# Designed miniproteins, single chains, part 61

Each design is a single chain, and the fold is of that chain. pLDDT is the mean over its residues in the fold that is shown.

## One batch from the design tools (miniprotein)

Design m2244
Fold by ESMFold2-Fast:
Structure m2244 (fold): chain A 57 residues (1-57)
Amino acid sequence: MKIDVAAVAKRTGLSQSTVEKVAKMYLAGRSQRDIAEQLGLSVSTVSRTIKEIEKET
């Protein structure tokens, strides 16, 4: 799956490295809550990031 990390980062206001971590954990089957807890993000931020990732794929 090809993900335009730079585009997602710009749309979400997150760093590219944070977007990559969210994408990897999501593709590994982790829940939005688990990703939020591991990265210190809100569930809403993770959900929005995942939606932007899905738009790029």
Scores: mean pLDDT 77

Design m2245
Fold by ESMFold2-Fast:
Structure m2245 (fold): chain A 74 residues (1-74)
Amino acid sequence: DEVKELIERARELIEEAYRLAEEKKDREGLLKAVSAEFLVISAEVSLSLGDEEAAKRDAEAAIELAEETIKELK
């Protein structure tokens, strides 16, 4: 299940983003991690309603934001 794998990947990246932002006490990084978490929750809600296309878009957006956040914090 492609969408489920994207959601799982997003969750892993968000966890790493939170970890790095908290270690550095980076307010912007924490806010970006929160925003990525909102996107993955949106993806999970969309998937639960059968909207796989919306779920995929939000999961991909969450991955992109979390990866950007991790890159900025390293």
Scores: mean pLDDT 88

Design m2246
Fold by ESMFold2-Fast:
Structure m2246 (fold): chain A 100 residues (1-100)
Amino acid sequence: EAEDYLRYGEFLLRQGKYDEAIEAYKKAIELDPSLEAEAYTNLGRAYLKKGEYDKAIEYFEKAIELDPDNVRALRLLAEAYRKKGDFEKAQEYEEKIKSL
């Protein structure tokens, strides 16, 4: 049920329906807060696809606060910093990934 909203959000992201994907991920968190780490990573991806890099960074940082070993969130955070033009921060997170 809650995980169905995560899958639905992923489907919507693949179709470029970013705002609808964001609502699906928020619904997943409302139904099951234990999905927060995964849902925050997916919220970050949706904002990244919209070009809202600061919001994407915020959600990826929330995901890694909940799960510091989340290599996917760390990679996406590095990507968001690169797209924002912050190459120093991007490199910092790439180095963290290598240490895992």
Scores: mean pLDDT 85

Design m2247
Fold by ESMFold2-Fast:
Structure m2247 (fold): chain A 80 residues (1-80)
Amino acid sequence: MAPRTVLDVTLTNGKTGKTVHLRIDGDEPEEEIRERVLKAALEMGLDKETAENVADQVVAAVRYAKERGIAHRDLAIAAT
């Protein structure tokens, strides 16, 4: 039985100081995780390239946590 993985993600726009908090369940499809993070990053004023990089970082962190059996992790990403 694999442990359930949950990530609490805090995204910060370093230019505006806006923050967004996302709770990500590791059982959620990676494409849906990526879409949710990308949408949040774009809505907080990050450009498309930066938003895609942030989304890729979150997906990679979820994958890593699942592969290592990490049950809960906090992830903070600041982007400009």
Scores: mean pLDDT 81

Design m2249
Fold by ESMFold2-Fast:
Structure m2249 (fold): chain A 57 residues (1-57)
Amino acid sequence: ASADVKLQEAIRIARNGLSGIKDPALRERAAKVIAHTLVDKGFSADIADEAIKQALS
């Protein structure tokens, strides 16, 4: 579905944004910035939050 495609794209962006950050505290802070960026790109807040949750897993 369209929503599933958007979620997968958001997860990809989040994982790429967290790439190279190894410190857990810095990853958590970067994840919050990435979630804001996803919303700015037109993703819904719920999709951004789920993408960050999956990217941090």
Scores: mean pLDDT 81

Design m2250
Fold by ESMFold2-Fast:
Structure m2250 (fold): chain A 85 residues (1-85)
Amino acid sequence: MEEEIERDVIAALGEIYLALGKKAMEQGDFDGAIRDYEKAAELFVQAGDKEGAALAYRNMAIAAEKSGRTDLAEKYRKKAEELEK
């Protein structure tokens, strides 16, 4: 039960970092958005939430694309696709 509660808390932290990344995107801070989404992806993977992790990687790809880092955006899109299988 502690393990289940821990996973729920970790997933909730992932949601918080997704929200922070979205705020950074709205402010044009694409580097900050990538860092926040990267933290969200790590937390979702730790919680076993593959869908949440994939969402975070898709958002990292969008942030990388908007900052002109096309190769980085491609890498993040592939990571999201792998997690959605």
Scores: mean pLDDT 84

Design m2251
Fold by ESMFold2-Fast:
Structure m2251 (fold): chain A 120 residues (1-120)
Amino acid sequence: MKTTKTAEREVEVELKKPGDTASAPLIAGATVKRGETVTVKVEVELMSDGEVLVQASIAADGNVATAEARVKGGEIATVELKLDTPAKEDGTRVGVSLTVTALSPGGKFKLKVKVTITAE
């Protein structure tokens, strides 16, 4: 049976110069059953001016998948991640995290993040 969980978050980071990075705490998570395959879609909108690099990561059962995208002010970027192996046990926890890197000087960057976790 296909299970879908959606979470929306606002993330504000203060990055003063290009190359500065900040990690967002676990922005979304789900519990999945043994044998379920996990796919995560992350939509990131930069609500402020400038440009950032967003890296999304998912982790479960010691497996990690990562994807990255560049986002400019007023744009939406989408990254899709899939874990290579089905969940090994019932109650496996899936966590989704973001790292944000400044590509332009700006100080404060505000991001709207929508995470969709699908288990099947």
Scores: mean pLDDT 81

Design m2252
Fold by ESMFold2-Fast:
Structure m2252 (fold): chain A 68 residues (1-68)
Amino acid sequence: MSRKEQILEKARRDLEAAVAAGASRDELTAIFIRYVKELMDDPELTEEEKIAGIKELARLYQEALARR
């Protein structure tokens, strides 16, 4: 599993757990922002991997909002 995939897998699990716990939109948004920062600040990721990661994270976030 790549570093990008590891971060996205953690984000997916946190979002799924939050939805299951009845988290608010603000709580889901806070998780999204946290993982955007983790992707942006990771020195092991290329610019292309950061952009791709943020796009996938946004997709996961939108899915979590829809399931709420």
Scores: mean pLDDT 86

Design m2253
Fold by ESMFold2-Fast:
Structure m2253 (fold): chain A 56 residues (1-56)
Amino acid sequence: EQELMDELNRAIQAGDVERAAEIGREAKEKGYLSLADTIARALEIMGHREVAEELR
């Protein structure tokens, strides 16, 4: 969980939407639903609402 959160923070700071979405899918697959929802919210704020909805 912590490693995925650190990766997410780096992706967001770099503006790497593709990497952030990948981390979100990995979190969902591992059952980290709270983290996946957090990533979906971040992607929605960044203007990628369709990708965010896929993570929910």
Scores: mean pLDDT 76

Design m2254
Fold by ESMFold2-Fast:
Structure m2254 (fold): chain A 63 residues (1-63)
Amino acid sequence: MEEVIVGTARGLDADGTPVSRHGIAKSEEEARRLAEEYAEELRREGYTLVGAGVGKSVTPAPP
């Protein structure tokens, strides 16, 4: 089990379907950069941005 920091961006497509992008980071600053980049990518692809942020997640270690 490993605690990871995650940068996330959320958007809606033209049909109102929610989409999210996330990336695992080793630091809070890296996660903020990832969230910002994903938010920009969603806007560029025509999604309506709902939010972007940094969170923590726990992922089981691979066997």
Scores: mean pLDDT 74

Design m2255
Fold by ESMFold2-Fast:
Structure m2255 (fold): chain A 76 residues (1-76)
Amino acid sequence: MVEEAARELREAALEAGLSEEEAERLVELAVRAGEGDEEAARELQRLIERAAERFGVEAAHRVAGAAQRLIAAVAA
């Protein structure tokens, strides 16, 4: 479940045009946010905003959706 959500986030990030390093950073931040780290949640939101500027709002929306699914899976 968590592993599947993490893979989906990595794939969404890579399809959007982010690097493997950036995709892994998003996964780390989403996991920490799901564990209750408010600072990680804020940084994740900033990175998604930057992705919208770099790759467009549709790509950022897919990344945001995958990140929210991972956060929910970790918090469960």
Scores: mean pLDDT 86

Design m2256
Fold by ESMFold2-Fast:
Formats: structure tokens, sequence, C-alpha cells
Structure m2256 (fold): chain A 90 residues (1-90)
């Protein structure tokens, strides 16, 4: 009975971690969508002459760095979910 209780607790922890990671993926996807919207807004402001080229380039580089960080985190989170899902099948 204690071994069965330990297995149930391990399953609960695995499921809870997977849910938390899936919520984080949703958050990453939302932030990436907001960054893409911001890129489009910056391009439009540049076209309208409402933004200086140097300021545009700085803001675009900041967005690029943040997108690269989020894409890296997304890959790590997706890999962790796959590892945890594999453990659920054992």
Amino acid sequence: SSAEEKRREELRKLISEIIGLEIRLIGIDIELELLEKKEKELKELLKKGKLKKEEYEKKMEEIKKRKEELEKEKKEVEERIKELEKKLKE
C-alpha cells in the first residue's frame, strides 16, 4: 500500500509539473505574438517618419534578443514536457 501511495504521489507531481510547463508555453506564445505586433507597429512608425532609424534599429534589436530568449526557453520547456510525458507511460 505505501508503494502504491508513493506511485500516486509521483504521478501527481509529474502531472502538476507538466500542467505548469504547458501554462508557461502559453505565456511564451502570447509574449512572442505581442513582440511580433510590436515589430509591425515599429515598422509602420518608421514608414510614417514618426520614428528615427537609429531608434527603430535599437528597438528591433531588443525585440530580436527577447524573441531568441523566448524561443530557447520554449524549446527547453517542450523537451522537458516530452521527458515527463515519457515517465507517465512507465
Scores: mean pLDDT 89

Design m2257
Fold by ESMFold2-Fast:
Structure m2257 (fold): chain A 60 residues (1-60)
Amino acid sequence: SAMEEQRRKIREALEERVEKMNEKQKEQYRITLESILKYSTNPELLEEAELGLEILEEKK
């Protein structure tokens, strides 16, 4: 579906971004994503934060 294709493209872009990060940048990004999950009510930001944390855990 178009939504699944869009989600895959977002995930690929996030994976490329994380791959370019050093350890300090990854830690700061994780803190930012955890903050979004705790305090945001925006569903798009919540979904991106969940994807970002999944990617960070995979690159551990």
Scores: mean pLDDT 80

Design m2258
Fold by ESMFold2-Fast:
Structure m2258 (fold): chain A 68 residues (1-68)
Amino acid sequence: MKKISAGVAEIIVLEYASADLSPEQLKAMLETIRKRGVVTPQELLDMLRKAGASDASLAKVQAALDSL
């Protein structure tokens, strides 16, 4: 199971999902990622779904994760 660093996860969220999230939701998600230091692709996708990211944004995030 591949783990991704907080820095890589932050870049993916900011590029592909930030438009779908409120500023408060985005801040909370980035703080959670930073506190964890590493996340799995599944954990990142689950966090984005709970925050209300669109299926289109989730597909872009999945493609970015699969390219790692």
Scores: mean pLDDT 81

Design m2259
Fold by ESMFold2-Fast:
Structure m2259 (fold): chain A 71 residues (1-71)
Amino acid sequence: SLEEQLAAAEARYAAATTPEEKAAALMGIGLVLERLGRPAEAAEKYREAAAVLPDSDIGKFAAAQADLLEK
């Protein structure tokens, strides 16, 4: 289920030890939240991912996704 996918994504974030792993895990949580119809929460997770690695490709992609949801 999407709820089980959310729990798995949150567990990946809890296990993350590097900034790259944390940003990727936050991106994963955001994607599942979008699929659950929770765009405001997804945008918050994308903003967190962007804040972890703002100058990276993943951080820039996360910021763009948050902007799209925060219309």
Scores: mean pLDDT 85

Design m2260
Fold by ESMFold2-Fast:
Parts: sequence; C-alpha cells; structure tokens
Structure m2260 (fold): chain A 107 residues (1-107)
Amino acid sequence: SRAEVQALLREAADRLQEVGDESKAGRLSVEEFARRVEEVLEETLETLLARKVPKEQQLAVLEALYDLGMALVNDMRPFLSEEEVAELEARLREIYERLRRRVEEAA
C-alpha cells in the first residue's frame, strides 16, 4: 500500500540521517559512510521487492534516498577535502545507477 511505502521511505530516511549524524560526530570514515548508505539503499530495495511494490514506487523511493544521501554529503563539505567529496558523490551515483538498473531489469 502507499502508506506502507511511505513508512519504509521514512524508516530508510531516518537511517540515512543517523549515518549523517555519526559522520559529523567523526565516528565514520569516508569508506564507512559510503558502505552504510549502500546498505540502507540495498536493504530498502530488497524490502520493496519482497513486498511486490510497483516498479514506479521503487524508483521514486530510490531517487528520494539518493537525493537525501547527496544532501548529507553536501552537509559534510566543511569537514572533507574536495577530493573526498568528489569520491563520495561519484560512489553514491554508482550505487544509485546500479540499483536503478536492477529495478528496471526486474520482471
């Protein structure tokens, strides 16, 4: 249902905010931040697939989480080098594009 999809999106968004908070507190490396974001997006997609959520809603959730991930990277700019920011942005784009293709190729 739409309410279940919204609840899953909210839960995943809250998880990403927690990752952002841990990163700002200096508890996560760049590598750990990227891995935690990937885990949230992958686990969320697996849940949407298991619940047989329509493809269009899966794509909308992935896009919203990707946009949030990018916003969290932007919030970290004062604490990261230019090279680290570019690497995180590229890694998040690769994760998003991989998961998006997975949704599009699913029967």
Scores: mean pLDDT 87

Design m2261
Fold by ESMFold2-Fast:
Parts: structure tokens; C-alpha cells; sequence
Structure m2261 (fold): chain A 72 residues (1-72)
């Protein structure tokens, strides 16, 4: 298994901050929904690279996806 640089909690805190930024940018019309979703997929891939379990990555990705779809 790849070693983790950050704890799952730290990774989730960074992910949550990024999602909040995307929600704001989407609400302000600075990014499209497609751009926000692409950024979300990149963040999910980063979480996987940090050694976060796939189940947890998918849980957080699903929650963020619903938030971004509601913000659009």
C-alpha cells in the first residue's frame, strides 16, 4: 500500500475546503457545472493517491457531487 502523507481527517478537511470554493465559484457563475465536476474528479483521484480507502473517497465524492448539482 502507498504510504499516507496526511490522515484521512486532514485529507477530508482539504477536500471540504475545495468543495466549498467550487460551490461559491459555481454560484457566482465563475465556473461551469462541467468544470466543477471535472475538478471534483481530480480531487477524488488525489484522495485515492493519499491512501484514503475507496469507500470513503466515494462517500465524500457523492456528497460533494450532490452539493454541486444543487448549487448549479
Amino acid sequence: MAPRKLSDEEVFELFEGAVRRLEKLLAEGRVTREQALAALEEMAAWMRSQGVPEEKVEEERERALKRLEEAA
Scores: mean pLDDT 77

Design m2262
Fold by ESMFold2-Fast:
Structure m2262 (fold): chain A 72 residues (1-72)
Amino acid sequence: SVEEARRLGEEGERLLEEGRELLKEGEARGDRELVLRGIGLVLDGIGLRIEAALLAEKAGDEELARRLRGEK
């Protein structure tokens, strides 16, 4: 459903943002554990956005699917 796609997309975006921040902080501090956690969150966020885009396409919301894939 479109609502399900939106929820997964929002969660994926949240994880991507959190992961990017941890990655930047870890790199700046030389904290390998923090870098690895950041990478993990980025990967999880990407996965959720892909799932959300597929659900949006299945629901017929191609505009939402394009946004979730990061198309301009």
Scores: mean pLDDT 84

Design m2263
Fold by ESMFold2-Fast:
Structure m2263 (fold): chain A 73 residues (1-73)
Amino acid sequence: MTELSLEELKELLKKWIELLKEKAPKLSKEQKEEALKSIKETLEEWIEYYKDDPEKVKLIKETLKEIEEILKK
């Protein structure tokens, strides 16, 4: 895991959300559930990695909530 600045992390997560919005209508319910599980595990790992940076933790948590809404879970 490479340490990203808050600006770099925000830009990366924004692009990831946009990509998921485009792909979500093409995924089956099972594929959406599997994607959400994998994304949750990744973002929870990033929360632990950035635990000493409350702004980054907040951004990652907000992104996870938005991804859950996109995948309807």
Scores: mean pLDDT 79

Design m2264
Fold by ESMFold2-Fast:
Structure m2264 (fold): chain A 62 residues (1-62)
Amino acid sequence: TPLLAVVGKDYEAKNENEISLKKGDKVLVLEEVNSEYVLVQNLATGEIGLVPKSVLENAGIA
């Protein structure tokens, strides 16, 4: 079951593999790439990319 998470703070993408997020956005966590970064899909925009785990709040099951 995919994990649903809420963005806890605004984030601006720093490279081509990352996406920008807004506080309060809902994201689907697709993969944990390493201890620092996750691959997510932003449900508001449809964008897929890497973000730091620190920008996400509690994960929930939809």
Scores: mean pLDDT 77

Design m2265
Fold by ESMFold2-Fast:
Structure m2265 (fold): chain A 64 residues (1-64)
Amino acid sequence: GPAEEGRRAAEALLARGEPPEEAEDAGTYSASAKNVELARRAAEAAIAGPDGRTAARLATEAAS
């Protein structure tokens, strides 16, 4: 579901071997068209599902 897509965005950062703190600071990474799209989808998923709020926040900061 939408909430799971948002959650998967945050988990993808951790799965790449990034520490939790750096995953939280995803917004410092260069934003590309792909990152903007992912952040938008994650944000919508978090709005639909409270479980994805953290994931959407990380993705949104990456785009912004």
Scores: mean pLDDT 50

Design m2266
Fold by ESMFold2-Fast:
Structure m2266 (fold): chain A 63 residues (1-63)
Amino acid sequence: MAEEIREELYRLAKRLLAQGASLEEVAAALREKADELSRQTGLRVEVRVDAETNRITVEVSEA
């Protein structure tokens, strides 16, 4: 379950980046999707953006 959530969010991020979306646009889309998945699964899904490394991290934990 947690891996499925991570894979879905990373797949979304890859698609948006391939389409030329900015890191900010990708982060916003991932947060929206994370909120949706959090409500559907009862898990805590958090998206973090590291501006120094230009990386997006997805954390999934039990609520």
Scores: mean pLDDT 77

Design m2267
Fold by ESMFold2-Fast:
Structure m2267 (fold): chain A 65 residues (1-65)
Amino acid sequence: ADEEVARRVAEAGGLSLREGRGAVEFARGMPHLTDAQLAQALQLNGGLSEEQARAAVAVLREAGL
């Protein structure tokens, strides 16, 4: 479920649950982005660091997002 993925993103990235939910929603809205493009988008629109964005993308892809 998206809520479970949001929790995993938050844990891996050192983010709030709200930020984790935002990352899931963003990935679902843009399913054709590459890993690099998704990481860049999370940094530019979500305010994540490069390390946080990389961790978030890894969890999102593991979940099939």
Scores: mean pLDDT 84

Design m2268
Fold by ESMFold2-Fast:
Structure m2268 (fold): chain A 100 residues (1-100)
Amino acid sequence: MEKEREEYEKLAKEIEEKYGKEIDEIAEEFAKRFPGKATAELVKNMLIAALAEGKKKGEDTFEAVADRILEEARNNSEASEEERKAAETLAELLRKAAAK
């Protein structure tokens, strides 16, 4: 809905302001482990979107995002071994950031 788009842009900016450094570090580390498969910018945008969606449910933590990524990977029977490994790696990086 149109009102949700405007609120999303505001939430995305707020998330980037509060967690931008951690998100950038996660995105860079993930891109190093999977070169040519995902850019740091793509991973960063995905994490901001996941945190913004989680905020609507009160689940806007890195740990909650990691749990969602792992559940989506488990429920996707068509996912390749590399895609599952990528999801596990991203979830590990998010949980490590949450522990700080």
Scores: mean pLDDT 75

Design m2269
Fold by ESMFold2-Fast:
Structure m2269 (fold): chain A 59 residues (1-59)
Amino acid sequence: DEVAELQKRIAELEKRIEELSREYKEVEGKDEEKAEELLEEINRLYHEIARIKQEIAAL
């Protein structure tokens, strides 16, 4: 099932976002540059999830 495979990819990306969000909380206020890089990566992953959701909607 193509939809099931895409949903699995979304779940993996969501897990990665949770990991990065925890890292962000650890470095927030200590390393501003690293915190900004983590936010940029999180935003990129959210965009990827949105793209996959659009693919599912188009099926």
Scores: mean pLDDT 85

Design m2270
Fold by ESMFold2-Fast:
Structure m2270 (fold): chain A 59 residues (1-59)
Amino acid sequence: EEVLNALKNANGEVITPEQLAESLGKTLEQVQAEIDRLVAEGKLVRVEGKGYRLSPEAL
């Protein structure tokens, strides 16, 4: 939920896993696991070479 809420607050901006880890005070491994789950649920979309953003349906 923390990763999802951070991306909702970014309002459609592309955010890297590193930025999320720094912002949330979590390890990259923890953030990546949450991102992978949210991508599987269709809530996040991977942007080639840039990072991740909310699915248009989740904005």
Scores: mean pLDDT 77

Design m2271
Fold by ESMFold2-Fast:
Structure m2271 (fold): chain A 73 residues (1-73)
Amino acid sequence: SLEKARELFNEGQKLLAEKKYEEAIEKLRQAIALDPNSPETPSAYLLLAHMYRKLGKDEEAAAALKQAAAIAA
């Protein structure tokens, strides 16, 4: 459901604000999986990159940035 993808994206942003990075990542990945063509999807990948960097996961952060760039192109 597109509505469910939006809800998961909003939950991910709330968890990020609470600095619950691992839980926020799971919610944003679920949102992307349900609606990969959402207007929010490039932003979701940028948020994933930010959170992966906060967790010291530089390779995952770089991969997320690459996905955001590919969608924006």
Scores: mean pLDDT 86

Design m2273
Fold by ESMFold2-Fast:
Structure m2273 (fold): chain A 66 residues (1-66)
Amino acid sequence: GPPPSAEEYLELAEENIESDPEKAREYLGLAGFLGGDLERLSELGRELMRESIQAGREAARQIAAE
């Protein structure tokens, strides 16, 4: 079959934001590379950044505790 389109990668990124943020980030990168919609790329990028910040806060809290 044909390779996934930028739009298909955007959908995959959105589906994976909560369950697999690393995979979502990879799909978002592929969507961007293929010329995906800049507004959706920006929105999904912000959601992934929020996930990364939250993970960083958890890690920092754990380091500060022990």
Scores: mean pLDDT 79

Design m2274
Fold by ESMFold2-Fast:
Structure m2274 (fold): chain A 83 residues (1-83)
Amino acid sequence: SALANRRAAVDYALELLEKLMEKEEIPSGQQYLELYDQVRAAFPDEAGAAGEAVDRVISLIREGKSPEEAIEEARREAEERLA
């Protein structure tokens, strides 16, 4: 279903972001674009929702949250939006 694909796209994007943040606290612009390209290749119709979740994680980190806290909050917010 479209809803299941959107959830999968969000989870995939957040997993890629988490792996990038193991090396860098905030991904470079190039790493961000590469992540978005990978998500779009796997989930072309749901890349927008995935991008919103990634942008929210970056926003929360800039607000002072840890990467782990930011990913969990962004995932929760995305799940609530998909309900």
Scores: mean pLDDT 78

Design m2275
Fold by ESMFold2-Fast:
Structure m2275 (fold): chain A 70 residues (1-70)
Amino acid sequence: MSAEEYVEKGKEAFEKGDLETAIEYYEKAIELDPNYAKAWGYLGEVYQAAGDSRRAWEYFLKASEAQKKA
């Protein structure tokens, strides 16, 4: 699967409330393309929904950094 396909699967899991599965798919997307800013951004959204504001902030920063390189 491509990084984009993993992000779409992660979004589907997140919409269903399966935060653990969403995180797994977004992490796989980042493993394939660390500069895919959307994957970092969605990881931030999932951790924010899970109540982990510190991790959410860290991932949003990584998303910004990745977007500058894309």
Scores: mean pLDDT 82

Design m2276
Fold by ESMFold2-Fast:
Structure m2276 (fold): chain A 113 residues (1-113)
Amino acid sequence: MIKIEESGGGTFAAGSSVTLSAKFSGGEWTAVGWWRQAPGADPVTVAVITADGSAQAYDPAVQGRATISLDQAKKTAYLHLRDLRPEDTATYYAVAITDEGTFFGEGVEVTVV
């Protein structure tokens, strides 16, 4: 069973940056990344990186502001989001995509003021 250990989150000023991290253990995955859910909205994918680090994908809303990276030795992914906007306010869920399905962390809250 995949275990996801998340950190980051909090309250941030508009125009600042945040780095979220997640450690993935307990199983194999093909890709990892982040989803976010704004209050009253459906969840949307933010960014994804493949297990070998060869490919990355970003939602258009964060394209050019977000960077996803993977420390393969530590099995830890990082999402860096700069130029924060009030519309970036959401719960951010680390996700692991496996051949058996998608697994989610508990989520961290990001509030932009």
Scores: mean pLDDT 85

Design m2277
Fold by ESMFold2-Fast:
Structure m2277 (fold): chain A 77 residues (1-77)
Amino acid sequence: SKQEEIKKLLEEQMELGVEEVELAVRITVLKKELKDPSLSEEERKKLEEEIKELEKRLEELEKKIKELEEKLEELRK
């Protein structure tokens, strides 16, 4: 039923929302670490690469969340 589909999408949205928060927190922590003036150039590059990969994952996750929101809106119409 339409109601069962909505419930499933809401559960998926909640799970993705938790992952989004976890990724955002990790990115914030790494960006704070990157501000340490004692970091070597190699350590700095490694942190920048990790941040870039996590930001890419966050963007992909945000797109999935948006697609789920659009599906939920269509089902409510």
Scores: mean pLDDT 85

Design m2278
Fold by ESMFold2-Fast:
Structure m2278 (fold): chain A 62 residues (1-62)
Amino acid sequence: SNAQLAENAAAALRKLGEMYGVTDLGEKAAQRVLEAKDKPREEILRLTVSEAKEILDAAPTP
């Protein structure tokens, strides 16, 4: 279901935030994706990619 997709995406975004040391961004990204659970699958996926990009862009670089 789209709700299950959103939950899986949210979990992945939280994990990404933890991995890159930006846990607050990961949690906020997860929350936004969960809020989109009633949206079409394509919109949930597009949002997830956008949120993942924000996390990666904010990650500290060596």
Scores: mean pLDDT 82

Design m2279
Fold by ESMFold2-Fast:
Structure m2279 (fold): chain A 74 residues (1-74)
Amino acid sequence: SEDEELRRQAELVENTIKGVQDWTTQEVNRLLQKGKEDPSKRSEYEQKAKQVEDESNKFVSGGDEARAKLLAQI
């Protein structure tokens, strides 16, 4: 049952990563759209979009490592 719990935790991590990736795509698109609507702030919104994407990539990388460590215990 310990292996079942580790697999369940790994699945929760995977689902969390997918949720963060989906949210990140939506938020990046929203910020880029705001930059198109207000060209005077376009570079500001592009920088915010890149920051969101970079932070999301760090989270995903950490989650993938955590998931791999859980599965390695099985």
Scores: mean pLDDT 86

Design m2280
Fold by ESMFold2-Fast:
Structure m2280 (fold): chain A 67 residues (1-67)
Amino acid sequence: MEAEEIVKKIKELIDEGKIEEAMQLLHDAVEEGKLTPEQVREIAAYMAEKTGTSLADVPGGLPAPAA
């Protein structure tokens, strides 16, 4: 799955209210080095707009992207 497809799928999960699944997919994709920091920020902003939730308050948090 390409980075763009992962971002799209995460946004779809957020739109469906499946926040925990969206965060798991985001975490796994970042761990695998499939997402750039910019894409992680895009997802974080989208999630905040849709849920009103700070990324810091989401279970699991976000790992730093691989170098």
Scores: mean pLDDT 71

